# Designed miniproteins, single chains, continued (4): the designs that were tried, part 79

Each design is a single chain, and the fold is of that chain. pLDDT is the mean over its residues in the fold that is shown.

## One batch from the design tools (miniprotein)

Design m14905
Fold by ESMFold2-Fast:
Structure m14905 (fold): chain A 55 residues (1-55)
Amino acid sequence: MSEETRKKAKEFLKEKLEKGVPKREAMEELMKKFNLSLEEAGEIAAEVYKETGLY
């Protein structure tokens, strides 16, 4: 995954979580929009959770 795609994926997930979308649903939308595997989406989610304090 390119650095630009990763940055966009992180911003997408942050925006969904800020809107109150549950973590499970936000990850499902992330996987669909960026065509990511569960493993790749999990890495993006881990970084976003660390940055936003959601763990």
Scores: mean pLDDT 78

Design m14906
Fold by ESMFold2-Fast:
Structure m14906 (fold): chain A 64 residues (1-64)
Amino acid sequence: MKGKAKITATAPVPDTGPDSLAMRKGEVVEAEILEEVNENTIKVKVLSTGEIKLVPKSLTEVEL
């Protein structure tokens, strides 16, 4: 999965460090998917901030 995507938090996503994307349940972030790091984590560039963040697949829904 690569390209621009809409990421919706299905549950609260905690801030676990400087590279993590913290989200409230129901929050939506537009991002560019750069790579899949592992089975549960994607690496994205957040379009509003330009920052590269890691997003958990289990707590989010990703729409291309």
Scores: mean pLDDT 78

Design m14907
Fold by ESMFold2-Fast:
Structure m14907 (fold): chain A 68 residues (1-68)
Amino acid sequence: MWVLFRASGLPAEAVPGLVELIRALGGVVGTVTATSIGFALPDDEAAIQALRDAVAAAGGTLEQTGES
């Protein structure tokens, strides 16, 4: 299944790298702004944890918005 997330509070310079990480983890990128990314990841704990760590390292917040 897919897990829906929003990363927010991001510095603009971190956004391209996080978009590439989401794609590398098999995710799908949705809406991108200067400071936020809406996206979906596979329901894979390791992939989700890697992205949580990356968002936290960038100073952002990761929120689960749903599942499919």
Scores: mean pLDDT 83

Design m14908
Fold by ESMFold2-Fast:
Structure m14908 (fold): chain A 70 residues (1-70)
Amino acid sequence: MEELLNDYKTKYEEYQKRADRLKAEYDSLVAKGKVTPEAEKLREEYRRYQAQADLYKHNYETLKKILEEK
């Protein structure tokens, strides 16, 4: 069970780091006035990774709470 918690934590942290990197690149392009189709692709990619991070984070928090109550 501890292994499953660690797996969920590792996955959401990995997806979050990937989302953060893509978002930073997108924000950099927007700040330079480069709102292009390439920038929009970066936005879609970080949104997808953010969604995965949010899902695994939710699973981690839910499982942790259940284990803390038992």
Scores: mean pLDDT 81

Design m14909
Fold by ESMFold2-Fast:
Structure m14909 (fold): chain A 68 residues (1-68)
Amino acid sequence: MEKAREYAEAVREAVENGDIDKAREILDQAVKDGLITPGAAGVLKRLAEQGVDPEAIARALLTQAEFL
């Protein structure tokens, strides 16, 4: 969970700053590190692109990581 929390914080920060490209990069790295599935990353990328609350996206990442 420590690495998942780090990624959740990084995604929250990127989305809060409007840096959607950075958020996508972080989500791809989370997939590479085995924290979330490619499918989950695809959903989270769409939520970030749609301007969903950064806190909600971070919580969703943590929830997905708990099932792996």
Scores: mean pLDDT 80

Design m14910
Fold by ESMFold2-Fast:
Structure m14910 (fold): chain A 64 residues (1-64)
Amino acid sequence: EVEKLKEKLKAFKETSEEMIAQYKEEKEKADPKKAAEYDARIKALEDRKAAVEAELEKKIAEAE
């Protein structure tokens, strides 16, 4: 069970990092007027990543 949680955490980290990188690249190519929207989306993804990582790490610790 803990192995599945570790796999889920790893997959989530990889996917989230790719999405954040994609939004950062889009921001760089976007109209500067849209920078605030991209900043908000990037921050939301980073905050979600941190929250989900903390929750999965807590479940891993509790499962041990």
Scores: mean pLDDT 80

Design m14911
Fold by ESMFold2-Fast:
Structure m14911 (fold): chain A 96 residues (1-96)
Amino acid sequence: MSLDELEARLQEVFAKLEAARSASDEERAALLREVIRELRELADALEPLDPETAERVRRLLEEAERALEAGDLDRALELAEEAAGLLLATVARLKA
């Protein structure tokens, strides 16, 4: 995956996170599951370029999954947003 492709996929993730904010609890949970899965794929793609950030993102996603399993949708959203933001900042840094 190229850095431009990573950035494009992150834009799709941010759109899903925005949709999750206004969704019903059931729809929000489904969107968060999709976001966590996609962010994990993006972290795997980043690992050869920045393994430290990839590991940090994976840790945030593990916490987000635990929050989602506990029914804490607000916490899961917060953690997913933090993971997406970290990936975006890292992609921007690698492109500079």
Scores: mean pLDDT 87

Design m14912
Fold by ESMFold2-Fast:
Structure m14912 (fold): chain A 55 residues (1-55)
Amino acid sequence: YVDKVKNAKNEEEAKKYLDLAKSSIHPYRRARDYEGAEKAKKEYEEAKEVYEKKF
């Protein structure tokens, strides 16, 4: 998702991938896969930083 946000053509496309990155955290937390949740959270935070820097 980080690369998808970085390569997004416009803000709407970038926001779509950012929202998908955020949504990917919830399944891991629900399954008590805390390692997977941490990796997903880090990817979301990196994607958010790219989004805020680009737009």
Scores: mean pLDDT 77

Design m14913
Fold by ESMFold2-Fast:
Structure m14913 (fold): chain A 65 residues (1-65)
Amino acid sequence: MIEEFLERLAAEAAKEGYTKEAEKLVNDAKQAKEQGEREGRLMATKAASELTLLLLKYKREKEAA
């Protein structure tokens, strides 16, 4: 489920110090789901994409050439 994937990404982002960003994105997705299943799925997908890009950027910075 996209929500489960988002929660996993949020946990990884929190471990890397992005706790506030992860909490906001998860809360935004949960709020959207209260408005409807489609809205929840779209927001969760957007949040997952945003967290994935953030984690990829962080990994690139940590793995110095």
Scores: mean pLDDT 77

Design m14915
Fold by ESMFold2-Fast:
Structure m14915 (fold): chain A 90 residues (1-90)
Amino acid sequence: EKEAEELIKRAKEGAEKYKDVSPTAAQALELVREAIEAAKKGDFQTASNLLVAAGILIAAADVEGSDPEVVEEVRKLYRQAGELVDKLKA
């Protein structure tokens, strides 16, 4: 529970922080947050679909030439969220 809440908080803060620098990366973090919230409610299909969409947006942000440090930080949160969702499913 606390791990999920911490990742939700970090994703929200990242989305606000990056929204003007990389709107695509910020949108990916919003989807990561929604995925964790869906997983907390037991909706693992929605969580999985949202993580797939977030991964596509992270790739798009990288291709668009977003700051590599921003892309790396968003990718770390994305990976941590995926690991948490898998742990909650088990």
Scores: mean pLDDT 84

Design m14916
Fold by ESMFold2-Fast:
Structure m14916 (fold): chain A 55 residues (1-55)
Amino acid sequence: SAAEKEKKIKELEERIKELEKEALRLYVREGDLETVEKLKAEIKKLEEEIEKLKA
């Protein structure tokens, strides 16, 4: 349903925002570049999933 699709998109967008916050924290405060790269890859996959749902 449209409502289920909207809910899933919202959940994915919220997940992306949390991962972006974590990546920024790790980059600025910890210097953990390996984990930052992994988080960026995960964000990209979630963005691709949102695009598929919007199609």
Scores: mean pLDDT 82

Design m14917
Fold by ESMFold2-Fast:
Structure m14917 (fold): chain A 64 residues (1-64)
Amino acid sequence: SPEEEANKWEQLADEYESLGDREKAIEAYRKAGGAYFKAYQQTGNLDYLKKAIEAGKRAEELAA
């Protein structure tokens, strides 16, 4: 499911960030955000939209 996919990418992003791999962490947060947005589109649950926005912001912060 999109929410399972999003959780996987968020976990990988946290791991990459812990390892200092900014490039892979950014990619993983962006993938998590996309998957959360897809979950939002399928369910209408605003919590997924919030998570998508948070993941995207985290990727932008790391890319700065």
Scores: mean pLDDT 87

Design m14918
Fold by ESMFold2-Fast:
Structure m14918 (fold): chain A 63 residues (1-63)
Amino acid sequence: MERIRAEAEFSMLVIKGAVYLLNKDYEGAAKAYEEALRLAEEAGDEESAEVARELLREAKEKL
């Protein structure tokens, strides 16, 4: 149950980051992806953490 909640929160943060990217708010996108990465790491979800790290890296490259 806690795992499913963390996955939902992770997905919402990824969507939030994507919305910021569409608006060319790369700083906002990076912060959203940093929150997603933290959540995935706290949940022990290495696969989601890897996805969040890659998204964060891409957002920071656009800054």
Scores: mean pLDDT 79

Design m14919
Fold by ESMFold2-Fast:
Structure m14919 (fold): chain A 61 residues (1-61)
Amino acid sequence: SMKETLIKVEKEAGEGLKLIAESVAKIASKSVSKEEAEEQRKKIIEKAEENTKKRIEEIEK
């Protein structure tokens, strides 16, 4: 169904954003503390997961 396709796209986009967050954190760790880079990574991933969940819930309505 169309909803299944949209949900798959949202999940794949969420995984892509997590990979980008890991890459950004790795680059940032060269100019900020390891603790700061890890904190930023967690915030980006949490936000991406929350947004993906909300979009999937909207699609399933």
Scores: mean pLDDT 76

Design m14921
Fold by ESMFold2-Fast:
Structure m14921 (fold): chain A 74 residues (1-74)
Amino acid sequence: SMIDDIIKKLQEEYKKRLELEEEARKTNPDSIAARERYQKALEDRVKKNPQYQEDFDALKKEIEERRKKLRELA
């Protein structure tokens, strides 16, 4: 139907925006958004394989400490 075609076109536009955002992330890997995506990916891996738990805990602690320092400077 015509409505289904519009929905598909909107989904394609959304996907293209996500691709542009991911490309921007690759050029600025130290950005907060890139770190949050990396944290989420590690969390999903920990759920699938407990051996990643140490890496997840270490990263989470590092990010929390960095955010705390930024708040203290503000």
Scores: mean pLDDT 63

Design m14922
Fold by ESMFold2-Fast:
Structure m14922 (fold): chain A 64 residues (1-64)
Amino acid sequence: SPEEKLFQELLEEAIKLAREELRRGLSLPEAILRATQWLMDTGKLTDDQIGQIAGEVAERLRAE
């Protein structure tokens, strides 16, 4: 669905943003906070969806 595509696109962009912030020397919590703030600024997701993406970003980056 269009909503599922949007969610996946924003998830991948959030992961990319958080990885870039980690490369710049930010801590994992700081990188996640920046990705979360960026997601909020898009205005396209609910608070629950933003929380879900933040959790998935954290899990993905811890696994690397």
Scores: mean pLDDT 84

Design m14923
Fold by ESMFold2-Fast:
Structure m14923 (fold): chain A 70 residues (1-70)
Amino acid sequence: AKELLEKAVEAGKAGDIEKAKEYMAKAIEKLKPSTEAAQAASQAFAEGANEGDYGKGAEAGVKALEAAVA
Protein backbone atom coordinates (compact mmCIF):
# COMPACT_ATOMS: atom_id res chain seq x y z
CA ALA A 1 0.00 0.00 0.00
CA LYS A 2 2.68 2.54 1.00
CA GLU A 3 4.66 1.56 -2.11
CA LEU A 4 1.76 2.85 -4.25
CA LEU A 5 1.82 6.18 -2.39
CA GLU A 6 5.56 6.50 -3.05
CA LYS A 7 5.02 5.73 -6.75
CA ALA A 8 2.26 8.36 -6.92
CA VAL A 9 4.62 11.02 -5.52
CA GLU A 10 7.41 10.00 -7.93
CA ALA A 11 5.05 10.10 -10.92
CA GLY A 12 3.67 13.49 -9.84
CA LYS A 13 7.17 14.97 -9.46
CA ALA A 14 8.10 13.59 -12.90
CA GLY A 15 5.03 15.31 -14.39
CA ASP A 16 3.29 12.02 -15.22
CA ILE A 17 -0.18 13.09 -14.13
CA GLU A 18 -1.88 9.93 -15.45
CA LYS A 19 0.41 7.59 -13.47
CA ALA A 20 0.20 9.77 -10.35
CA LYS A 21 -3.62 9.56 -10.47
CA GLU A 22 -3.54 5.80 -11.08
CA TYR A 23 -1.21 5.06 -8.15
CA MET A 24 -3.10 7.41 -5.81
CA ALA A 25 -6.43 5.75 -6.64
CA LYS A 26 -4.96 2.26 -6.09
CA ALA A 27 -3.41 3.33 -2.77
CA ILE A 28 -6.75 4.73 -1.53
CA GLU A 29 -8.51 1.49 -2.57
CA LYS A 30 -5.97 -0.71 -0.75
CA LEU A 31 -5.64 1.43 2.41
CA LYS A 32 -9.41 2.00 2.73
CA PRO A 33 -8.92 5.22 4.72
CA SER A 34 -11.67 7.02 6.61
CA THR A 35 -13.99 9.24 4.56
CA GLU A 36 -12.26 12.29 6.06
CA ALA A 37 -8.78 11.06 5.05
CA ALA A 38 -9.94 10.20 1.51
CA GLN A 39 -11.57 13.63 1.15
CA ALA A 40 -8.45 15.40 2.48
CA ALA A 41 -6.25 13.52 -0.01
CA SER A 42 -8.61 14.29 -2.91
CA GLN A 43 -8.80 17.96 -1.92
CA ALA A 44 -4.99 18.32 -1.67
CA PHE A 45 -4.57 16.63 -5.06
CA ALA A 46 -7.21 18.89 -6.67
CA GLU A 47 -5.65 22.04 -5.18
CA GLY A 48 -2.24 21.07 -6.58
CA ALA A 49 -3.74 20.48 -10.02
CA ASN A 50 -5.54 23.85 -9.89
CA GLU A 51 -2.25 25.63 -9.09
CA GLY A 52 -0.43 23.70 -11.83
CA ASP A 53 1.80 21.94 -9.30
CA TYR A 54 0.63 18.36 -9.56
CA GLY A 55 3.74 17.05 -7.80
CA LYS A 56 2.99 19.13 -4.70
CA GLY A 57 -0.64 18.04 -4.87
CA ALA A 58 0.38 14.38 -4.94
CA GLU A 59 2.76 14.87 -2.00
CA ALA A 60 0.09 16.63 0.09
CA GLY A 61 -2.46 13.92 -0.68
CA VAL A 62 0.00 11.17 0.27
CA LYS A 63 0.86 12.94 3.54
CA ALA A 64 -2.84 13.17 4.45
CA LEU A 65 -3.36 9.45 3.79
CA GLU A 66 -0.20 8.40 5.67
CA ALA A 67 -1.15 10.49 8.72
CA ALA A 68 -4.65 8.95 8.74
CA VAL A 69 -3.39 5.32 8.65
CA ALA A 70 -0.43 5.72 11.03
Scores: mean pLDDT 68

Design m14924
Fold by ESMFold2-Fast:
Structure m14924 (fold): chain A 73 residues (1-73)
Amino acid sequence: DKEELEKLIEKYEEIVKKKPNSKEAVEAYKVIGSLYFKLEEYDKAIEALEKALSLNPEDEAAKKMLEYIKSLK
């Protein structure tokens, strides 16, 4: 359900807003990226994953997901 996924994205965006530059923000951005991928909003998924990597450049899960989504363009 698109509406449920959008509400879940809003929840994780609030985590980022309240705790920017934190480990919780990194995980929230990864979840946001995954949720946008499920919605087929690939540019927004890429943006979220790039934000996760800006905070933690060594996050292998975010790197792999980002490369995969970019390969779909």
Scores: mean pLDDT 87

Design m14925
Fold by ESMFold2-Fast:
Structure m14925 (fold): chain A 75 residues (1-75)
Amino acid sequence: ALEEAIRYLKEAIEALEAGDVEKAKEYLWKALQALSRAGLTREGLETAIRVGEAINAGDLEKAIEILKETIERIE
């Protein structure tokens, strides 16, 4: 369900705000699975790629920004 995906995306944001990158990646994966069940597979993949690039660059602020934008777009 879409609400489940939004919950996992919010949990990923909280993990990033705490500096817990591994937990954030775990929640992002769960969000992708929930988005796929909601018929939003491509949107989820695009978000995961952008967030992954930001995390790899060490830009956790940008990763959080992308996740917030995704939540706004799918609500």
Scores: mean pLDDT 85

Design m14926
Fold by ESMFold2-Fast:
Structure m14926 (fold): chain A 85 residues (1-85)
Amino acid sequence: MDVIKEADELIDRLKELKTKASPKEQEDIDLIIDYLEKLRKDLEKILNDSSVPESRKERFLRLFRGEVDILKKSLDWLEEEIKKK
C-alpha cells in the first residue's frame, strides 16, 4: 500500500515537471510515467491474485520498492536541473 502511494506521488511529480519541461524532456518524462503506471498496475494485479503465493507477492513488493527508490533519486536530480533553467 505505502509503495503504491509513493509511486502515485512520483507520477504526480512527473506530470508537474512535464509542464515546465522542453518538448524533448516531455517525451522522456512520458516514457517514465508510462513505465511506472504499467508497473503499478502489474503489482496491483499480482497482489490481488489469490493464485499467487504470498512469498512471490513479497518478492514483487521488494522489487517494486527498489525500482521506485531508484526512480525517485533520478527524479530528484532531474527536477533540480529543470528548475535551474
Scores: mean pLDDT 77

Design m14927
Fold by ESMFold2-Fast:
Structure m14927 (fold): chain A 80 residues (1-80)
Amino acid sequence: MKEIEELLEKAEEMLSEETVNLLKEAVDYLLAEKLEEAKQKFGEALRLLNDEYKDNEEIMKLFKELEDKLGELANEIVEK
């Protein structure tokens, strides 16, 4: 959780408010065990990011780190 919060703080500095809000919604849905809704919100954020920042390696790396951490959290929820 703390690592996801730190990545979201970095995203707030680098990404649009709309993209950050979608990422926060995805995290909230994951914590509520609503995996389908979480995937939808994360997919919307990824689409906006690709449209705005596909050529920015730092932003793409930040998004990949968020994707990996959210995927780890989702897997832990499914295993329990």
Scores: mean pLDDT 74

Design m14928
Fold by ESMFold2-Fast:
Structure m14928 (fold): chain A 64 residues (1-64)
Amino acid sequence: SSALEKLVKDALESKSVLEVEVAIGMLRIMLGVGYISEEEYEELVKPLEEKLEELEKENPEEVI
């Protein structure tokens, strides 16, 4: 198992908007460098984006 999958699972278990955003940002960087495939990125980022939206509804944080 890759460190990438551990990062995604850890973010999905987190209740911190910042931790989820960091995980999404790291996935975008890894895609840009070619470290992961486009298909893998789409599959991994989708549940993180859904998690982020759910957390934002519970804690309306300032988006700067």
Scores: mean pLDDT 76

Design m14929
Fold by ESMFold2-Fast:
Structure m14929 (fold): chain A 96 residues (1-96)
Amino acid sequence: SEIDELKQRIAVLEQIRATLRAHPDDRDVVEGAIDTLEALARDSKDPEVQKILNEAIEKARELLAQGKYTEAARVLIDGLDKAIEILQKRIEELEK
């Protein structure tokens, strides 16, 4: 179902967020999160989620190039929080 697909997408985003929160100073973790989120943004059916993820990725890549791993992780987490909130609201709308 569409609700089940949205729940699965939220679970993946929550897992990426949890990993970033656990290892915000780890370059490999931040780079891995960016690569995964680029794939998820491309496959996203929600243009608002796609835009939020792409903007977070662009800012995080700039910070990563400067060696600012913790700041890059924070930007990605902020983007993930917004994307998860949007997808949760989509589920709420479908359950009504």
Scores: mean pLDDT 88

Design m14930
Fold by ESMFold2-Fast:
Structure m14930 (fold): chain A 87 residues (1-87)
Amino acid sequence: SASEALALFVEGGLAYNAGDYDTAIAKFEEAIALDPRFADAWYMLGKAYYAQGDYDKAIAAFEKALALDPSNEAARANLAKAKEALA
């Protein structure tokens, strides 16, 4: 349900803020499994991968976030940073 996806997203955000990126990724992936159109979850998944240095996965997640919400300027900026990190 949308409520379950949101709860997982919140748990992922708390893990991300604690620096527990493995738990953050797992929670955001569970949220996306329940709601594949959850743009904010794709964006936060990208941030968690970026924090771990997994720039290819970060790029893919940010591109999904932007496909779902083209107005997310933070996702666009972070996508550019992730691409620069690979170059």
Scores: mean pLDDT 92

Design m14931
Fold by ESMFold2-Fast:
Structure m14931 (fold): chain A 61 residues (1-61)
Amino acid sequence: SKEAQEYYNKGVELEKQGKLLEAAQEYIRALQLDPDFSEALKNLGKVVDELVKKGVQPPTY
């Protein structure tokens, strides 16, 4: 959906800024609207892995 795409785009922007926790939250919102959004799922997985490696608790999905 258009709204899912907007949340995904916001997540990508935040990820580029190194705001990984905020990026993960936006990807989760995109997936709540469109669970088949494969790009959002892949980027969420990458961001969650980075957060876990840094000892930061990722947001619940």
Scores: mean pLDDT 84

Design m14932
Fold by ESMFold2-Fast:
Structure m14932 (fold): chain A 62 residues (1-62)
Amino acid sequence: MEAAHAVVRAWAASLVPRVGEEAARRLEELAIRTVEALDAGDWAEAGRLEAETLALYEAARA
């Protein structure tokens, strides 16, 4: 979990120039939730969170 959280935080930080701090923070939260869902074996929730992440990224980068 620690390593996965570090990767997620680094990924979100790399998005700030493209989407801004607010959207990057939201994307970080969604990614952490996705990792938690995958660790729990909740594939339906992971898929829902992935779709939400993609929609937010597309809206924020526009």
Scores: mean pLDDT 79

Design m14933
Fold by ESMFold2-Fast:
Structure m14933 (fold): chain A 60 residues (1-60)
Amino acid sequence: MHVLKVEFDSKEKAEKAAKAVKERFPDVKATVEGNTVILETEGSVTSAIAAALLAIGEGL
């Protein structure tokens, strides 16, 4: 399992980012805790990194 955490300025940005990840990477579990998005996958580390980069872009 690969776990990545991405921190945002607000919970609203984190929720927007998590929604985008769920739409583009359905095999990645995106969970919001406060202003942090936790990305979990049992697939490849590349998929986890790609999901994290998308989350950062959408959370801006």
Scores: mean pLDDT 76

Design m14934
Fold by ESMFold2-Fast:
Structure m14934 (fold): chain A 68 residues (1-68)
Amino acid sequence: DYDGGSVAAALVIELKVSDETAKKFGEILKKKYEETGKVTEEVIREAALEAGLTEEQADAIVARAVPN
């Protein structure tokens, strides 16, 4: 199971995005994860941009999701 709620909460707190935008990001990311079975940096960035996040915010999320 993918926990989109934890991701949404982190985005509101750290990146100061709206709760609606953070939830939409989590929903899009979950859908892409269900289609591919994996979440890559490319998929995370794509989901963030589709949800209305900026390129800078998308890059920050990718860096946090894949720290190594």
Scores: mean pLDDT 68

Design m14935
Fold by ESMFold2-Fast:
Structure m14935 (fold): chain A 59 residues (1-59)
Amino acid sequence: KEEEEKKKKIEFLKNQIKNTYDSRIREALKTQIYRIEKNLTDEEFDALLAKRAEEELKK
């Protein structure tokens, strides 16, 4: 089902991380992997990013 496609996508992103020296790009790729693993929609992902920004400001 969809699990096989998700695993292949995650492996592809992990390979991109190995070939990337830029830490910001690596963090973005890790975030994409997290989104796929959690099955977040684009809206849920945007909400997660907004919540993270709020938490950082309030720490």
Scores: mean pLDDT 73

Design m14936
Fold by ESMFold2-Fast:
Structure m14936 (fold): chain A 81 residues (1-81)
Amino acid sequence: IDEALEAYNKGLEKYNRGDYEGAIEYFQKALELLEEEGDPELDILIASAYEGIGKAYEKLGDYEKAKEYYAKADEIYQKLG
């Protein structure tokens, strides 16, 4: 959990510095760690990581990838009911 949150925060740091490829790398690492836990409380972080990847791809001009990851985030938000 601590490692997943650390990876997520590194992703945000990279995104805020304009390193969108680095942001995607760390958000994907966070997702790998978070998906192993199965904790419903962590689903918000999983959705946030997908949203972060979507935003990073949008900044890189890859609108197809951005839409894909936004859809993944939305799917989780719907599941969180």
Scores: mean pLDDT 80

Design m14937
Fold by ESMFold2-Fast:
Structure m14937 (fold): chain A 60 residues (1-60)
Amino acid sequence: SELLKEALELIEELKKETKDQSIKEAAQEMEKEIKRYYEEGNYENLEYLLELLKEAKKKL
């Protein structure tokens, strides 16, 4: 899925760019949520989460 790949790529970028352990841990939790939404077929929430990740990336 394009949505899953894009969301996971953004999570990896956030983990690589941050030196803050708390942010790395938050990114790991977000990764779990992304995978859960995908497995549940909850594509609406997955798309919403992807938009939030894009906004977070812009602010870094």
Scores: mean pLDDT 79

Design m14938
Fold by ESMFold2-Fast:
Structure m14938 (fold): chain A 77 residues (1-77)
Amino acid sequence: SMRRAVVAAATGILKAAVYYIERSNLPDEEKIRALEGIARAARELAEEARELGDEKTAKLAEETYRRAEERVRRLRE
């Protein structure tokens, strides 16, 4: 379905965004803000993917959420 394809694509984009933010020269406060936004979006996408029966995308979104949350914790110290 189109919704399933959009959720999968968005999840892939968020995964890539975490990688690029980690490698960026942004101040820690801006990285935290961006990663918190990604974590919120990833959690929502994980729920939608589960509702759509896309377990692979749901798992990827959950991994993206966990990674973003872990990075926020490290940046805050």
Scores: mean pLDDT 88

Design m14939
Fold by ESMFold2-Fast:
Structure m14939 (fold): chain A 56 residues (1-56)
Amino acid sequence: MSERLERQGEEAARRGGFGTASDLYREAASLEKDPERRRRLLRLSDENRRRDIDRS
């Protein structure tokens, strides 16, 4: 389940939708039970959030 949301986040980021990617990675993290994978997803969410803000 979290893997599907992670892939959707990657696709959104690839298309320049950094805000959408950030939201998708955060959702994936909320469903992820492995602490290491959760930390990675939260990092990706934060990274894409910063990219989205830089465009404003």
Scores: mean pLDDT 81

Design m14940
Fold by ESMFold2-Fast:
Structure m14940 (fold): chain A 88 residues (1-88)
Amino acid sequence: MDEALEQFINDMVERIKSSYSKEDSEYIEETLEEFKKEMLKLFRNSPKSEEHRKAAMEGVKIVTESLSLSVEETKKRLEEMTKKLKAV
C-alpha cells in the first residue's frame, strides 16, 4: 500500500477526532476505525477507479463538516459512508 494514501486517511481520522472532546472521540472511535479500514481497503483494491475519487472527496467533505457538526451527526455520516464503501 502507498504510505502517502495511508497517511492521508490517518490524517482525516485524526482531524475528526481533534474536533471533539476526549469523551466524544471515544464515543465515535469504533466508527472511525471502521471508516479507516474500509477506506484503506478501497484505496488498496481500486486506486485508479472512480469509486476511489468519490470516496476521497466524500471523506474530505466529512472532515470539513465535522468542524461544525455534533459528534452524533459526524458518526451518522461516517456510518453511511462506511456502508457505501462496503457495497463497492
Scores: mean pLDDT 75

Design m14941
Fold by ESMFold2-Fast:
Structure m14941 (fold): chain A 66 residues (1-66)
Amino acid sequence: MKIVLKNATRGEVLEKLAEKLGVPLPEKLPNLDTPIPEFVLEFGEDADPGQVYAEALKKLDAYEEE
């Protein structure tokens, strides 16, 4: 599966992931107001939802810190 979002905030990316993976949104979401020009995440259909979600959070943090 591939998720591509343009000009999405961290919150919007996490909401899309929660919807796709069937997991609840975390209670604390940092940097909800900062848009990401392009976010791309690719993973296998057999991937663990929790691991995919953790990897997405890590990727979002890397985008901000670089």
Scores: mean pLDDT 66

Design m14942
Fold by ESMFold2-Fast:
Structure m14942 (fold): chain A 70 residues (1-70)
Amino acid sequence: MLEEVIELLREAQRDEERMVELAERAAEIGTPEISASARAGAEAARRGNLTSARLSLVAGETEALLQLRK
């Protein structure tokens, strides 16, 4: 569900300790485009690049919102 994916990506952006887990969950249930952004966010978070992680998660959230609209 796109709504659930958006919630997971928003939670990931707010919770650094759960960022990798929540981003991976979003990647599992999202479309390929959302999954690519969520996975990039998880990978950046694993490397400690929280700014890059958040940017990727925002991109995934934006893609999910666009898909929800159309």
Scores: mean pLDDT 82

Design m14943
Fold by ESMFold2-Fast:
Structure m14943 (fold): chain A 57 residues (1-57)
Amino acid sequence: SVTDITIENARYFAKKAGNEEALELVKQAEEAQRKGDNTKAILLASEAFALAFKALF
């Protein structure tokens, strides 16, 4: 799903960056997905991706 792909990409880059804030946002996105809030999960994962990307570049 779009939610799964968004979280997977965010997790990959958060781990690569070693950015603690991005990793925490990924955990929050995963929790939102578990609760069925796919919109919140995508938003949180997108924030995590942006933070990780900023830390890497």
Scores: mean pLDDT 85

